# Designs tried in a protein design run: designed miniproteins, single chains, continued (4). Part 72

Each design is a single chain, and the fold is of that chain. pLDDT is the mean over its residues in the fold that is shown.

## One batch from the design tools (miniprotein)

Design m14654
Fold by ESMFold2-Fast:
Structure m14654 (fold): chain A 53 residues (1-53)
Amino acid sequence: DAVERGARLAKEIMEKYNLTQDEASRIAADELRLEGLEVSPEDVKRALSELLK
C-alpha cells in the first residue's frame, strides 16, 4: 500500500535527518509522487503516527 510505504519512508527520513513527523511525511509523500504514486502528506503522517505508537 502506498500510504504504508510512505509511512515507513517517513520514519527512516525522520530518524536519519532528525526531522519532525510533519517534515518527514511531506518529504516521503513528495518522493512517492515523483515515482507516480498518489499519496497525500496527511495520509502519510496519520500512518506514521500509528507506526510510532
Scores: mean pLDDT 82

Design m14655
Fold by ESMFold2-Fast:
Structure m14655 (fold): chain A 96 residues (1-96)
Amino acid sequence: SLEEAINELKKIYEEAVKEMKGKTREEQDRIADRAFRRIAEILYSLGEKLGKLDEAATKFREIAQEYNRLRAQGKPPLEVLKEVYKKAIEALKELS
């Protein structure tokens, strides 16, 4: 299910990028927030299946801290989502 989890993260990211085109900053922030929540669900789901829920929670906490840091700095929603997407892919690989 690692391959399936990675493919689902890629789909979430690509759909969010497509949806952000031509949207306002506020709408892009909302799209990024929804994508981030979906990324969290994939990480926790894989963690549960592998019996590594605590490890998944720790990795997600680090990703959430980075998401909040980049948003607080006023980074563009697309850049913020790209960075947390990259970290989520790395976290999935480290869990398996």
Scores: mean pLDDT 88

Design m14656
Fold by ESMFold2-Fast:
Structure m14656 (fold): chain A 63 residues (1-63)
Amino acid sequence: MVTDQEVLDKVTKMLKENGVYYFSVEKVGDNEIKVTVGTPTDLSELQKKLEKETGYKVTVVRR
């Protein structure tokens, strides 16, 4: 069983590898993660990629 920490670490690594400046990565529900980003990016494409790689629901919001 994948731990929440492993999923959060994977999301954080993917954000860094894609040059995304982020403020937070947090678990907000069962199999659901919220990511808050500061860089202009295609939020929809990033969300789909993160969901595909983790199997979790991912919400990406920009400040």
Scores: mean pLDDT 76

Design m14657
Fold by ESMFold2-Fast:
Structure m14657 (fold): chain A 91 residues (1-91)
Amino acid sequence: MREEARELLRKLAASPDLDVQIAATLVIMEEALFDRIAAQSPDPEAARAEGYRRVAEIVRRLLDKIDVSPEQKELFERAARLYEEEAERLA
């Protein structure tokens, strides 16, 4: 669910850890960009599904690059799963 994933990312963006804050904010910005691109597509739902798959991939790649607490890692992983589930639902 898009809003649930966004709420998790907003909590991470409020982190006192600058790397976590930057990573979560970048994911929020990337999602907004993909939504904007999808809205201009001939098939907005299919384009949005692909956007959500790309956002989930970005989250997983960021987790390989930054040091996070186990609790923060769980929140990022949960957000990625929610985007993957929404992508499957739309495709």
Scores: mean pLDDT 82

Design m14658
Fold by ESMFold2-Fast:
Structure m14658 (fold): chain A 55 residues (1-55)
Amino acid sequence: PLAQAEARGQRAMDLLQGVRAGKSPEELGISQEEADHLRQAIDQSDKAQDDFLKK
């Protein structure tokens, strides 16, 4: 069962990477709404990372 959770994590990472690279939702096999959610998560993560590394 642990391997299933890890596989899902890898799939989520692949989707995040695709959205970050500017791939369309259709190319990723997801809806526009799901792509928007992933994009928001990326933007939020980048902002937190930038704020942390700023000094």
Scores: mean pLDDT 72

Design m14659
Fold by ESMFold2-Fast:
Structure m14659 (fold): chain A 70 residues (1-70)
Amino acid sequence: EEARRYAEQLKAIGGLVAATDPNGALAKEYIDLGDEALSLPVEEARKLLEEVQKKVGIKATVPARSPPAA
């Protein structure tokens, strides 16, 4: 199922964000979006994934932005 694949990618982003977000609020938001994507049409789930990936900037966000954020 295409929507499931997009949802899994959103949850994976949530997991990566959880490593850099000690309160887990952002991680929970992205995981919740992953669950929501399962109920969306495939095109909307894909757009949601793309928006989250752009917002998070996985390669740029992970290690360098965590400690100074506090």
Scores: mean pLDDT 65

Design m14660
Fold by ESMFold2-Fast:
Structure m14660 (fold): chain A 76 residues (1-76)
Amino acid sequence: MEAEKRLEELAKKYEELVKNKAPKEELVKLLEEMLKIAKELGDEAAVRSIELAIELIKNPELTEELKKKAEELRRE
C-alpha cells in the first residue's frame, strides 16, 4: 500500500536527518508527516512512538531531566 511505503521512506529520511544532526524544527516536521500516515494506517503503536518523539524534541528540558535521572540511577 502507498501509505506504508511512504511511512518507510519518511522513517529512513528521519534516521538520515538524525545522523546529520538536523535542526529540531526539521525533525518535528518530518515526524508530524509520519504521524499523519501512521494515523491513516491505524497503527496505534507507531502513533504513540511518534507522538512521544515529537514531545521529547519540543520539550528539551524534559529530555535533559530524563538524562539526569538516568545518570543518577547509574551512579546509585
Scores: mean pLDDT 74

Design m14661
Fold by ESMFold2-Fast:
Structure m14661 (fold): chain A 65 residues (1-65)
Amino acid sequence: SVKETKDFHVTLSVVRNELTAKEILNVEEWLKEKGIRLVYTGEDATEEEKQAQLEEMKKLASEKE
């Protein structure tokens, strides 16, 4: 039981340009196993936020493989 749902937010431009479909699926599956919801957003993020999102997504994708 959690007080708030933990959401992992990823900017759509990061997903479209930097991640493969396999990496996205691996992250989604890993996050579901941990009870975290993956949410895609079209809102602009700073370049620093996009870089942080990209690095975290690639790390999680590698852990699921």
Scores: mean pLDDT 71

Design m14662
Fold by ESMFold2-Fast:
Structure m14662 (fold): chain A 55 residues (1-55)
Amino acid sequence: MEEKLRKEVEEEKKKIREEAKKKIAVAPASKQPSIEVGEKLRIIGLDIDLELKLK
């Protein structure tokens, strides 16, 4: 059961990273740092949620 949750989280992280890369590529320079921080926060949130579900 845990392996399935980890796989889903990893897939979501990959999607988040791809979305962030696309947004950074088209965003003005002033928005790029905010997009990077947002992506990092979303990934941290997924890690926390996964830990809470497993523990």
Scores: mean pLDDT 75

Design m14663
Fold by ESMFold2-Fast:
Structure m14663 (fold): chain A 65 residues (1-65)
Amino acid sequence: MVDLSASVDELVAAAEEALAAGDLERAEQYLTAALIKDPNNERALALGDRLARAAGVPIQRPYVP
């Protein structure tokens, strides 16, 4: 479960660490929690852009085996 009692800065730091480790799912969870608490947080918004770019890996064609 995402700990919503954590500070926005702590959630963003956890998301940055997860993103650096390649854990995009965990990074998204922490980032979402941070944005729920403070949708105008500059650090969270900048991290959201970075996460979106990292997740935007080109999908090779419609994969129908």
Scores: mean pLDDT 71

Design m14664
Fold by ESMFold2-Fast:
Structure m14664 (fold): chain A 120 residues (1-120)
Amino acid sequence: DPTAELARAFPGLLANQTEPSLLWPLLFALAYKLGLSDDEMVELAIELHKLLGREVTPEDIEALRRTIEQERAALDRLEAAGLSFSVDELVEAIKKVISLIKSEKVKEAFEKILEKILNK
């Protein structure tokens, strides 16, 4: 299960307990599928943290960059093994997970990030 693999690889990156644990790995997998660069993914992660009212330090940015590079390598291995999702499957999964978010602020933040990924 690529989604479960990504969720295991991304634990603790988003420390807000109101966020579904699978949402960031799914958004990352979608960005990867759409050909976003590591720099674009870091920019989206920073924007998400700002929308959630979180402070992002230079040390956090370096940690995000390292995590994104590692996750890209993991996704490359999953695709090489024949384990992948289509863009449509990822978008549907992300939308379903977002619909379960009880916090309107968190929901709106993830909806904005999804829209930005899709409009690249």
Scores: mean pLDDT 72

Design m14665
Fold by ESMFold2-Fast:
Structure m14665 (fold): chain A 68 residues (1-68)
Amino acid sequence: SAALRAALAAAPSALEAARLVAEYMVSQGHDLEAHRMLVAALDALAAGDEAGARRISEEGLRRLEKQV
């Protein structure tokens, strides 16, 4: 949704962006995809790659929107 994309762009951290996308995925019944995306984003953050974590969240949302 346009509101979710705006919220992602405004998210103050990569962790907050990942949380928003994961909550949306769960709300749409994509629990396993939410889990996989969160694990990937958290792994990127543990490695110090905040830009990578944001990219993972954005790609996760993009993939989900393509399936709907």
Scores: mean pLDDT 79

Design m14666
Fold by ESMFold2-Fast:
Structure m14666 (fold): chain A 86 residues (1-86)
Amino acid sequence: SAREKLVEEQLKNAEELIKEAEELIADPRLPESLKERIREAIEELKRKAEELKKDPSKENIREFILAEASLTALLMLARLTLRAKE
């Protein structure tokens, strides 16, 4: 169904975002405190993705979107931090 395809696409996007986050925290120029926040956001997004896979409820979709948005914001902050060091 269209809903199942949308959920699958969002889960794939989250997996790509996590991979990008893991590459970014490998950079030794990032502050350790920011790396810790990104690691916590990765684990939260993974947890919400598993909940969404089990039950694509409105609540689980909302929680997943919030976790994805949080990680996205942290990655933006990390990139800005790295650019400021160049």
Scores: mean pLDDT 87

Design m14668
Fold by ESMFold2-Fast:
Structure m14668 (fold): chain A 60 residues (1-60)
Amino acid sequence: MTPEELIKKFKEQLKTMSLEERKKLAEEVYEYAEKHFSNEELKKMGEEILKEMLKAEEEA
């Protein structure tokens, strides 16, 4: 699974999840990424995840 595929799945799931569930999913995604991707990729993914969470908060 590529970082891009993982982020895409995360974005799709965020639309149907509560804030608590989103936080748990973000932790799971980060743990997976930490094991499989480089530090540079992790930083980029973290920024994308934060951006998507902020968008969801703004829509609320």
Scores: mean pLDDT 71

Design m14669
Fold by ESMFold2-Fast:
Structure m14669 (fold): chain A 64 residues (1-64)
Amino acid sequence: MELLEKLIEALRNGDVEKAKELIDQLKSEGREQFANFLKSLIDQGKLDKAANAAEFLLERERRR
């Protein structure tokens, strides 16, 4: 969960390099399809959409 929160912050700050590093960590944790989706949004310059997608995933995983 901390990884998704850091990714959202990096995306909202426009820190593309940090966001890409965090996406690579998501892939290593088994979230390859979602990580690839976020990377495609970043490559398109859609940082806000990528942040919103990561927030939606974080909210779903917070449901106990």
Scores: mean pLDDT 79

Design m14670
Fold by ESMFold2-Fast:
Structure m14670 (fold): chain A 98 residues (1-98)
Amino acid sequence: MKEEIEVEVRVSMAFMLINIGRQLVDKGDYEGAAEAARRALEVLREMEKATEESGEALKEVAEVAARAGDRELVEEAARLAEEKGLPEAAEYARELLE
């Protein structure tokens, strides 16, 4: 259905941004990595339906944000996961803040 196509496209875009963020972390561009992770988070925020794949994407956004030193973005990822009903992703993001 149209909703399933939208979810698939948004999750794919989020993972592309996450991969860019990881490459930027590896190069020491922590500001660029945080920006890529934030863009991925905004893509996931606009999704109408949460899926297991969106939960995995939120965990990976939190990992990139944590590696970039952006604790506020990790907290934003945890809150979005809670809002979307993805408790495993929210807990994972919170563990990165410890």
Scores: mean pLDDT 82

Design m14671
Fold by ESMFold2-Fast:
Structure m14671 (fold): chain A 50 residues (1-50)
Amino acid sequence: MITKEELKEILKKLGINPSDEFLDAIDRDGDGTITPEELEAFVKALERAL
């Protein structure tokens, strides 16, 4: 699993600067932890939308 802080750093490295509210929306557990599967799906969706 990955934290919202780690996700933020990964997205910044990809040239994306997400808001905290956006990260909270991705965190389905509401516990500040995001699964690698959710992260992968999110990144793929963003790259496809570009």
Scores: mean pLDDT 69

Design m14672
Fold by ESMFold2-Fast:
Structure m14672 (fold): chain A 73 residues (1-73)
Amino acid sequence: SEEELERLRKSRELGREIYELFLEGMAKDILKMLNLPESYLPKVIEILEDPEAFSRLMASSLEEFPKVVRELL
């Protein structure tokens, strides 16, 4: 029905907004952790959205995480 299609569309829009909020939040937390200026925010978001770069970050230890982020910038 039209009502079901409209609910799916709204759910998809909400999901996108939630995804973007989480992605930006994660990127901002990384910037704060590494003491990087907010001018790096778009680049950190690109790293998080890149499957290869993200996989490399997730494979790193907590101690190596800052180094891996800086190498990907």
Scores: mean pLDDT 80

Design m14673
Fold by ESMFold2-Fast:
Structure m14673 (fold): chain A 80 residues (1-80)
Amino acid sequence: MKEKMIELAKKAAEAARNGDYETALKYIQELVKLLNEDKSFSSEEVARAIGLVLGAIGALLEKNYDQAARIFEELAEFLK
């Protein structure tokens, strides 16, 4: 489960770097679904991951694609 979430976060970062808002959102939606299904994460870990997701979405909405990509990369490292 975690390996797929890490892959999705990395794909979201790549999509964000390419300015592909729709593809980045698609990957993050799938990641959030998997995060909700993975019972191995603590409530604090889930809250941190959701915080990173919201930060990245905020950056995407502002068209700050480099910042969104960096936050998705931080999410991928956090999930390891």
Scores: mean pLDDT 83

Design m14674
Fold by ESMFold2-Fast:
Structure m14674 (fold): chain A 60 residues (1-60)
Amino acid sequence: SSELEELRKEVREISDKYGLSPEETEEILRTLTWLHEQHGLSREQLVAAARDLALSLRDR
């Protein structure tokens, strides 16, 4: 879906901004896809989760 494609682009931009590895970026994307499919989170909730996950991974 176009919304998921835009979300994936936003996540990649966030990961690049935070200096995350490709592996870490893939982990975030898989987690968000899971959350969307299993729990029906909105795009805004998924973007917020992506920022939180990216910050956590950057800080270890």
Scores: mean pLDDT 79

Design m14675
Fold by ESMFold2-Fast:
Structure m14675 (fold): chain A 60 residues (1-60)
Amino acid sequence: MDEEADKIFEELKKLVNEVTGREISDEELYELMKKAALELNKSGVFTREALKEKVIEMAK
């Protein structure tokens, strides 16, 4: 079981909900994380902070 990954996922989910004012589903958050990761990979900059910022930007 990926308990550490689940914890990070829940923290990001809470952050997105706080910023966007809506409850995001696990499936939708996972999709946003994948899209954010692809965009960051294109720019060659991949950090946890950049991932959080991109997910929030895409969730708006």
Scores: mean pLDDT 74

Design m14676
Fold by ESMFold2-Fast:
Structure m14676 (fold): chain A 57 residues (1-57)
Amino acid sequence: LDKKIKELERRMEELGDEVAERIAAAPTVEERDRIVAEGVRELEELKKEIEELRKKK
């Protein structure tokens, strides 16, 4: 369980960095909004997985 949680937490940090780079490279507000929306969705899914694993601990 600890290994899985640690791996998911690392994925969240990597995703955050990727989203930040994509936002910085986006030429329009519309593209930034879309990148943020997709990033938030993926982060929420990872948070759900971490929370479920923590409950089993």
Scores: mean pLDDT 78

Design m14677
Fold by ESMFold2-Fast:
Order: structure tokens, then C-alpha cells, then sequence
Structure m14677 (fold): chain A 61 residues (1-61)
């Protein structure tokens, strides 16, 4: 949900400018649910925002 914190369980490459590269273990804040498969998130490590697949993330609580 929006405002929730998630952790990247795999490395996520940036394949397009609207996507966000994540390292395994990066923590992100959910900004928006784009659809059932994708979230718009902000990386707490880099401060950058972008779209990532939900399947690459695990809720940390």
C-alpha cells in the first residue's frame, strides 16, 4: 500500500528511463500503485523514484 516499506529481494536493472534500478536489499517507499503488477516507489538509499515490478519486492513488516 502507499507509504509502506518494501525490500528488493533481487537486483532490478533499469531497462528504460521510467524504471528504477534497485540492488538486492534496497529499501523502497511505495508512492503509487500503477497496476496489479507494478509500483511507483522511492529508493531510500538514492532518493530516486521509478517503476518496479511487485514480484521483485517483499514487505518488511
Amino acid sequence: MVGDLYRAVVHVPQLSPDELELREGDVVEVLEEVDEKYLRVRSLRTGREGIVPKSALERIE
Scores: mean pLDDT 82

Design m14678
Fold by ESMFold2-Fast:
Structure m14678 (fold): chain A 65 residues (1-65)
Amino acid sequence: ISEKLLNISEETIEEIARKTGVSKETVAAALRHAAAGYSQEEIAELLGISKSTVSRVVKEALRAL
């Protein structure tokens, strides 16, 4: 997973939060775990969100790059 996910600006994280319907803090945490190599299922369990939400967050982040 790309180091670019760790360097996403606060503004971009806020836009992803709006698009996915989760908090900015949850988006940032999901992207950090994804960059560290955690699976979508593991991230969902850690953050208390659905795997679909994790997938959407990561996909929107990749679209923003």
Scores: mean pLDDT 78

Design m14679
Fold by ESMFold2-Fast:
Structure m14679 (fold): chain A 70 residues (1-70)
Amino acid sequence: VTEEEVKEFVTEKAEEIYGKGSVRDVKVAIGKDSILVLLDTTESTGPKDIKLLELVREKYPNAKLFVSKA
């Protein structure tokens, strides 16, 4: 697993949930026991953020997601 693979997957799923062009930035850091994802979007809501986290964790069980407004 690479940071670029995680970033691509998260960006794709985030655009499906928040809408195309709503994702401003995605930063990924891979540690020994965790994947950290920082997502900036204009369309953050609790339900959408939870849905994205569920999709990301289905593929990457150790992922932590932090969402901020752009």
Scores: mean pLDDT 81

Design m14680
Fold by ESMFold2-Fast:
Order: sequence, then structure tokens, then C-alpha cells
Structure m14680 (fold): chain A 92 residues (1-92)
Amino acid sequence: SMSAETFAINAAEIAKKNGGSVDVKVEGGKLTMTLSGLNVHSITALALQGIGLDLDGFDVSVSIDGDTLTITIGGLSEAQAKKIASKMLSLS
């Protein structure tokens, strides 16, 4: 099964590839990622994947507002959350 880290990095890559933007916040062991400028197909695919991970027992929540997708991943150590955020922000 896909890890929450792999999902977060993949979501950020998809957003950047589609000319969107990525904003990341770390609050303790919680990572919140805001992806904007996504097309409807990318939003739908990522939202379904995030919901699937939550159903598989990962602490993942997803919300959609227009062309903006917000993904929250919990259950991380602060060090893990910061490492994931750093990887997401360094994508080119």
C-alpha cells in the first residue's frame, strides 16, 4: 500500500506539473498541504486516493473548495512532518 509520505509528495508533484501551487504547514505531528490551480480530474483522483488511505487506517483527511485541494496528514512525528514538507517544497 502507498505510504502517506509518498501520497503527499505525489500530490505536490501533480500540482506543480499542472502549473498549480503548493502551500505546506507543519503543526507538531500534523502536515497540512494546500494545492491550488488543479483541474477537476486531478482533484478527483487525489481526493479518492486520500480517502482510500484514510479508510486503510492512515490519518489522512481531504477537503475540496473549487480548484483547491487541502490534504491533512496526522500521526507523524514532528521530524517526519518537517522532512515531508521540505521534500514537497523542493520539487521543481
Scores: mean pLDDT 78

Design m14681
Fold by ESMFold2-Fast:
Structure m14681 (fold): chain A 78 residues (1-78)
Amino acid sequence: SMAEKAIETAKKLIEEAKKSKDPFDREVYLTLAYMILALLRRNRDKLTPEQQAEIDELEAEVDKLYAEIAPEVRKFDR
């Protein structure tokens, strides 16, 4: 299904983010993963309970990884 392919793509993006040492590259991968997961979350009622649980776990992982770079990014906001 499209949902299965989207989940797999998000997983691959998260793995690429973990492998990247550059904060900018990491942010790009995490942002793309987050956008995919956000779309899936909006359509959660169309997903299996197993897929919903997996998306929740992936969102938590993205949030954790993004928090590692967010302070550096926000230093240049103000």
Scores: mean pLDDT 80

Design m14682
Fold by ESMFold2-Fast:
Structure m14682 (fold): chain A 58 residues (1-58)
Amino acid sequence: APAAAEAAAGDRGTEYQRLVKEVLDKLKEEGIEPDSDEGWDEITRRVAEEVRRKLAER
């Protein structure tokens, strides 16, 4: 269940950015760092897949 962050919400760009941040936060919790080459590849792949899956659900 995603916690509603009361910072800014109402823009399509903001929604996409929020999804990306949520995925990044999850990956960091699993110990994947965007700093490393291996982690960067994994992040890029997962983010793309998650975005595609969310879009396909529509």
Scores: mean pLDDT 64

Design m14683
Fold by ESMFold2-Fast:
Structure m14683 (fold): chain A 59 residues (1-59)
Amino acid sequence: MSPAERLREAARALRAGDVERAAALLEETMGVDAQSVRALSPEERARVAEGAEALADAV
């Protein structure tokens, strides 16, 4: 799976509320701590998903 594919999948997981899937993908791709991803509010998850989608488009 490419880094862009992982970021798009992480964004989908965040939007779906699948926090554990998103945490695993963001840890693998960007080294983000899984606990930080689990602590996100729904509004913060939407913003992180937007950032991940934008980053995927830049790769």
Scores: mean pLDDT 81

Design m14684
Fold by ESMFold2-Fast:
Structure m14684 (fold): chain A 102 residues (1-102)
Amino acid sequence: EPLNKAIELTYKGSVYLAKGDYDKAIEYFEEAVKLVPTNPLALSLLAIAYAKKGDYEKALETVRRLVEAGHLPTARETADYLESMGYKELAEEVRKLIEEAE
């Protein structure tokens, strides 16, 4: 079942993200969102992984997918997390994106 596999891939990605292996984390999260394109947890963690890798454009594009899918609370939580980790400018761009969707 695609959802169950997407959940497993998301958890595997989160383990690599916690270890600082952002490339492996991105691979797992991308596979998860390929199976379930609107999975809010996988999209949120993928955006965080891109930000930690320094790919701010892909991080913002990934959050846009959360916003377009209607997952505004998850997008706000993602912005709050990014700000807490020091990505203040990226967090502001995410909040602007959320405001434009309202």
Scores: mean pLDDT 86

Design m14685
Fold by ESMFold2-Fast:
Structure m14685 (fold): chain A 85 residues (1-85)
Amino acid sequence: LSASTDAEATRKAVVELLEEAAKADEQKAVLLLTAAGILAAEISNFGSAEEKLATAEDIEEAAKKLPEEHREFALKLAEQVRKNA
């Protein structure tokens, strides 16, 4: 299982989607946040504890750049990933 390599790529994709959501209009941001949630769920279900914690930390950092409403979504996502570690 190449979960370690796949998790790093997926983690980068989650951060990129969140950073794009910070720059996007509301409708596009919702779609990007949804995509980030799907990818983060893969790490949450199949990643190692270390990968889950690193992903949660990256999401928390990216969330600081989001509008308040979207920030809450991202922080909840990070909490779920961290909780599954």
Scores: mean pLDDT 79

Design m14686
Fold by ESMFold2-Fast:
Structure m14686 (fold): chain A 71 residues (1-71)
Amino acid sequence: MEEQERLEKYLSPREREFLRDQLRATIEGAKKLGKKEAADRAMEHLENGDWEGFLQALAEAGDGVARRRLE
């Protein structure tokens, strides 16, 4: 589980850019729901390559939307 987060940091630059593009769309959706602060924090963590902080911020920003869509 923790190793999976470390593997995310290992990803090739192209793979990371692809993930960023996909996740940006989700984060922008969260901003429209009034969760701009959490979404901005998620983007900041993503740009820094901090996958742990990114996942926590993303979960908070998409708590009611992204999670429901996944399940």
Scores: mean pLDDT 60

Design m14687
Fold by ESMFold2-Fast:
Structure m14687 (fold): chain A 72 residues (1-72)
Amino acid sequence: SEVVEKAHERALELLSELTGIPVEVIRKAAYEGDEEAAKKVLEAVEKLSEEEKKRLEEEVKRIGEEAREEAE
């Protein structure tokens, strides 16, 4: 659904903002199975502070919940 796709895009943009990796690289990891892109994203996420990781998890959950509510 378009609502879910927009929520997914928001999550990718947030991940890009926190990790400094371009959103296009994150999309390649998520949609195209680009192993090099996926390694870059995972490495950058592992280097985030505990507070940044917590924020990312909470925001991703929130985005997912909003998408589910909008789809209903």
Scores: mean pLDDT 75

Design m14688
Fold by ESMFold2-Fast:
Structure m14688 (fold): chain A 58 residues (1-58)
Amino acid sequence: SAMERSREVAREVGRELLELVDEELEEQRERLRKEGREELVKEMTDSELAALALRERL
């Protein structure tokens, strides 16, 4: 059905977006480690790291 197909596409796109977010988060973690801010990587959640990365790009 059209609904089932739409859900399948949404799940696939969602999975790809999560993979891209994970890659960006890992790049942000590496950036912080190189800056000597490894404590932030250990203390902050993935959501907080993502928010920090987004803020730095804005």
Scores: mean pLDDT 72

Design m14690
Fold by ESMFold2-Fast:
Order: sequence, then structure tokens, then C-alpha cells
Structure m14690 (fold): chain A 55 residues (1-55)
Amino acid sequence: SAEELGAKVKEIIDKYKAGEISLKEAAEEIAKLLGTDYIPKNLDEIEKLAIQKIL
């Protein structure tokens, strides 16, 4: 569901912000989770992709 996808994306972003994973790892996990071949280059692109695909 969209709510479950949003929660998983938030968890990945929170891990990145906590320094547990790199930006590249976060971007790749989110791209895979959302079923896209486009890998975001920065946090703003990650957030935009999440909004566009989930909302």
C-alpha cells in the first residue's frame, strides 16, 4: 500500500540522516522499492521521487 511504501521510504531516509547508510545506498534502496530505474543524486531528488511515486 502507499502508506506502507511511505513508511519504508521514511525509514531509509531516517537511516541516511542518522549516518547508518550512505546517500548512494539510500537512493538505490528507494529506487528499487519504488520500481524505478532512475537513481536520485541527492536528498531533494529522493524526497521528490517519493512524493511523485507514493502521493
Scores: mean pLDDT 78

Design m14691
Fold by ESMFold2-Fast:
Structure m14691 (fold): chain A 85 residues (1-85)
Amino acid sequence: MPSPEELLEEIEELLAAVRPRLSPEEQEVLDRFLAILRRKVASGDTRLSPEEREVLRRAFLAIDAVDPETARRLQALFEQLVGAL
């Protein structure tokens, strides 16, 4: 099974690939999403606040609008990451 750190690295690569296709406002949401994931991996805490859940929803929606395949891959990796913590 991949480690949480390995899953985070794969997520970071997918986000880096899609980032140039997003608006500046969507890029800020993406950066906030990545910061949340890094904190959760570092702490091992799977709990998300309502504010953190909103950032995740906005990030997934933005990515799905420009690249649905990347959004599906990101969702699968995110579910694996949460399960590995």
Scores: mean pLDDT 83

Design m14692
Fold by ESMFold2-Fast:
Structure m14692 (fold): chain A 55 residues (1-55)
Amino acid sequence: SPLARLRARRDAITAALRALGLSDEQVAAILAGAEAASEEDQERQLATYELLLAS
């Protein structure tokens, strides 16, 4: 489902941010807006983080 894909992407971004040394609180703050947003806004926010992490 689309929601399952968004969850998997959030989980992957969470793991990558933790690997960079961010705390659980910092990761939660970064992703809180994405979780509360529309599916379209979540997709855009997650794509932005994925691009930054791929750099």
Scores: mean pLDDT 77

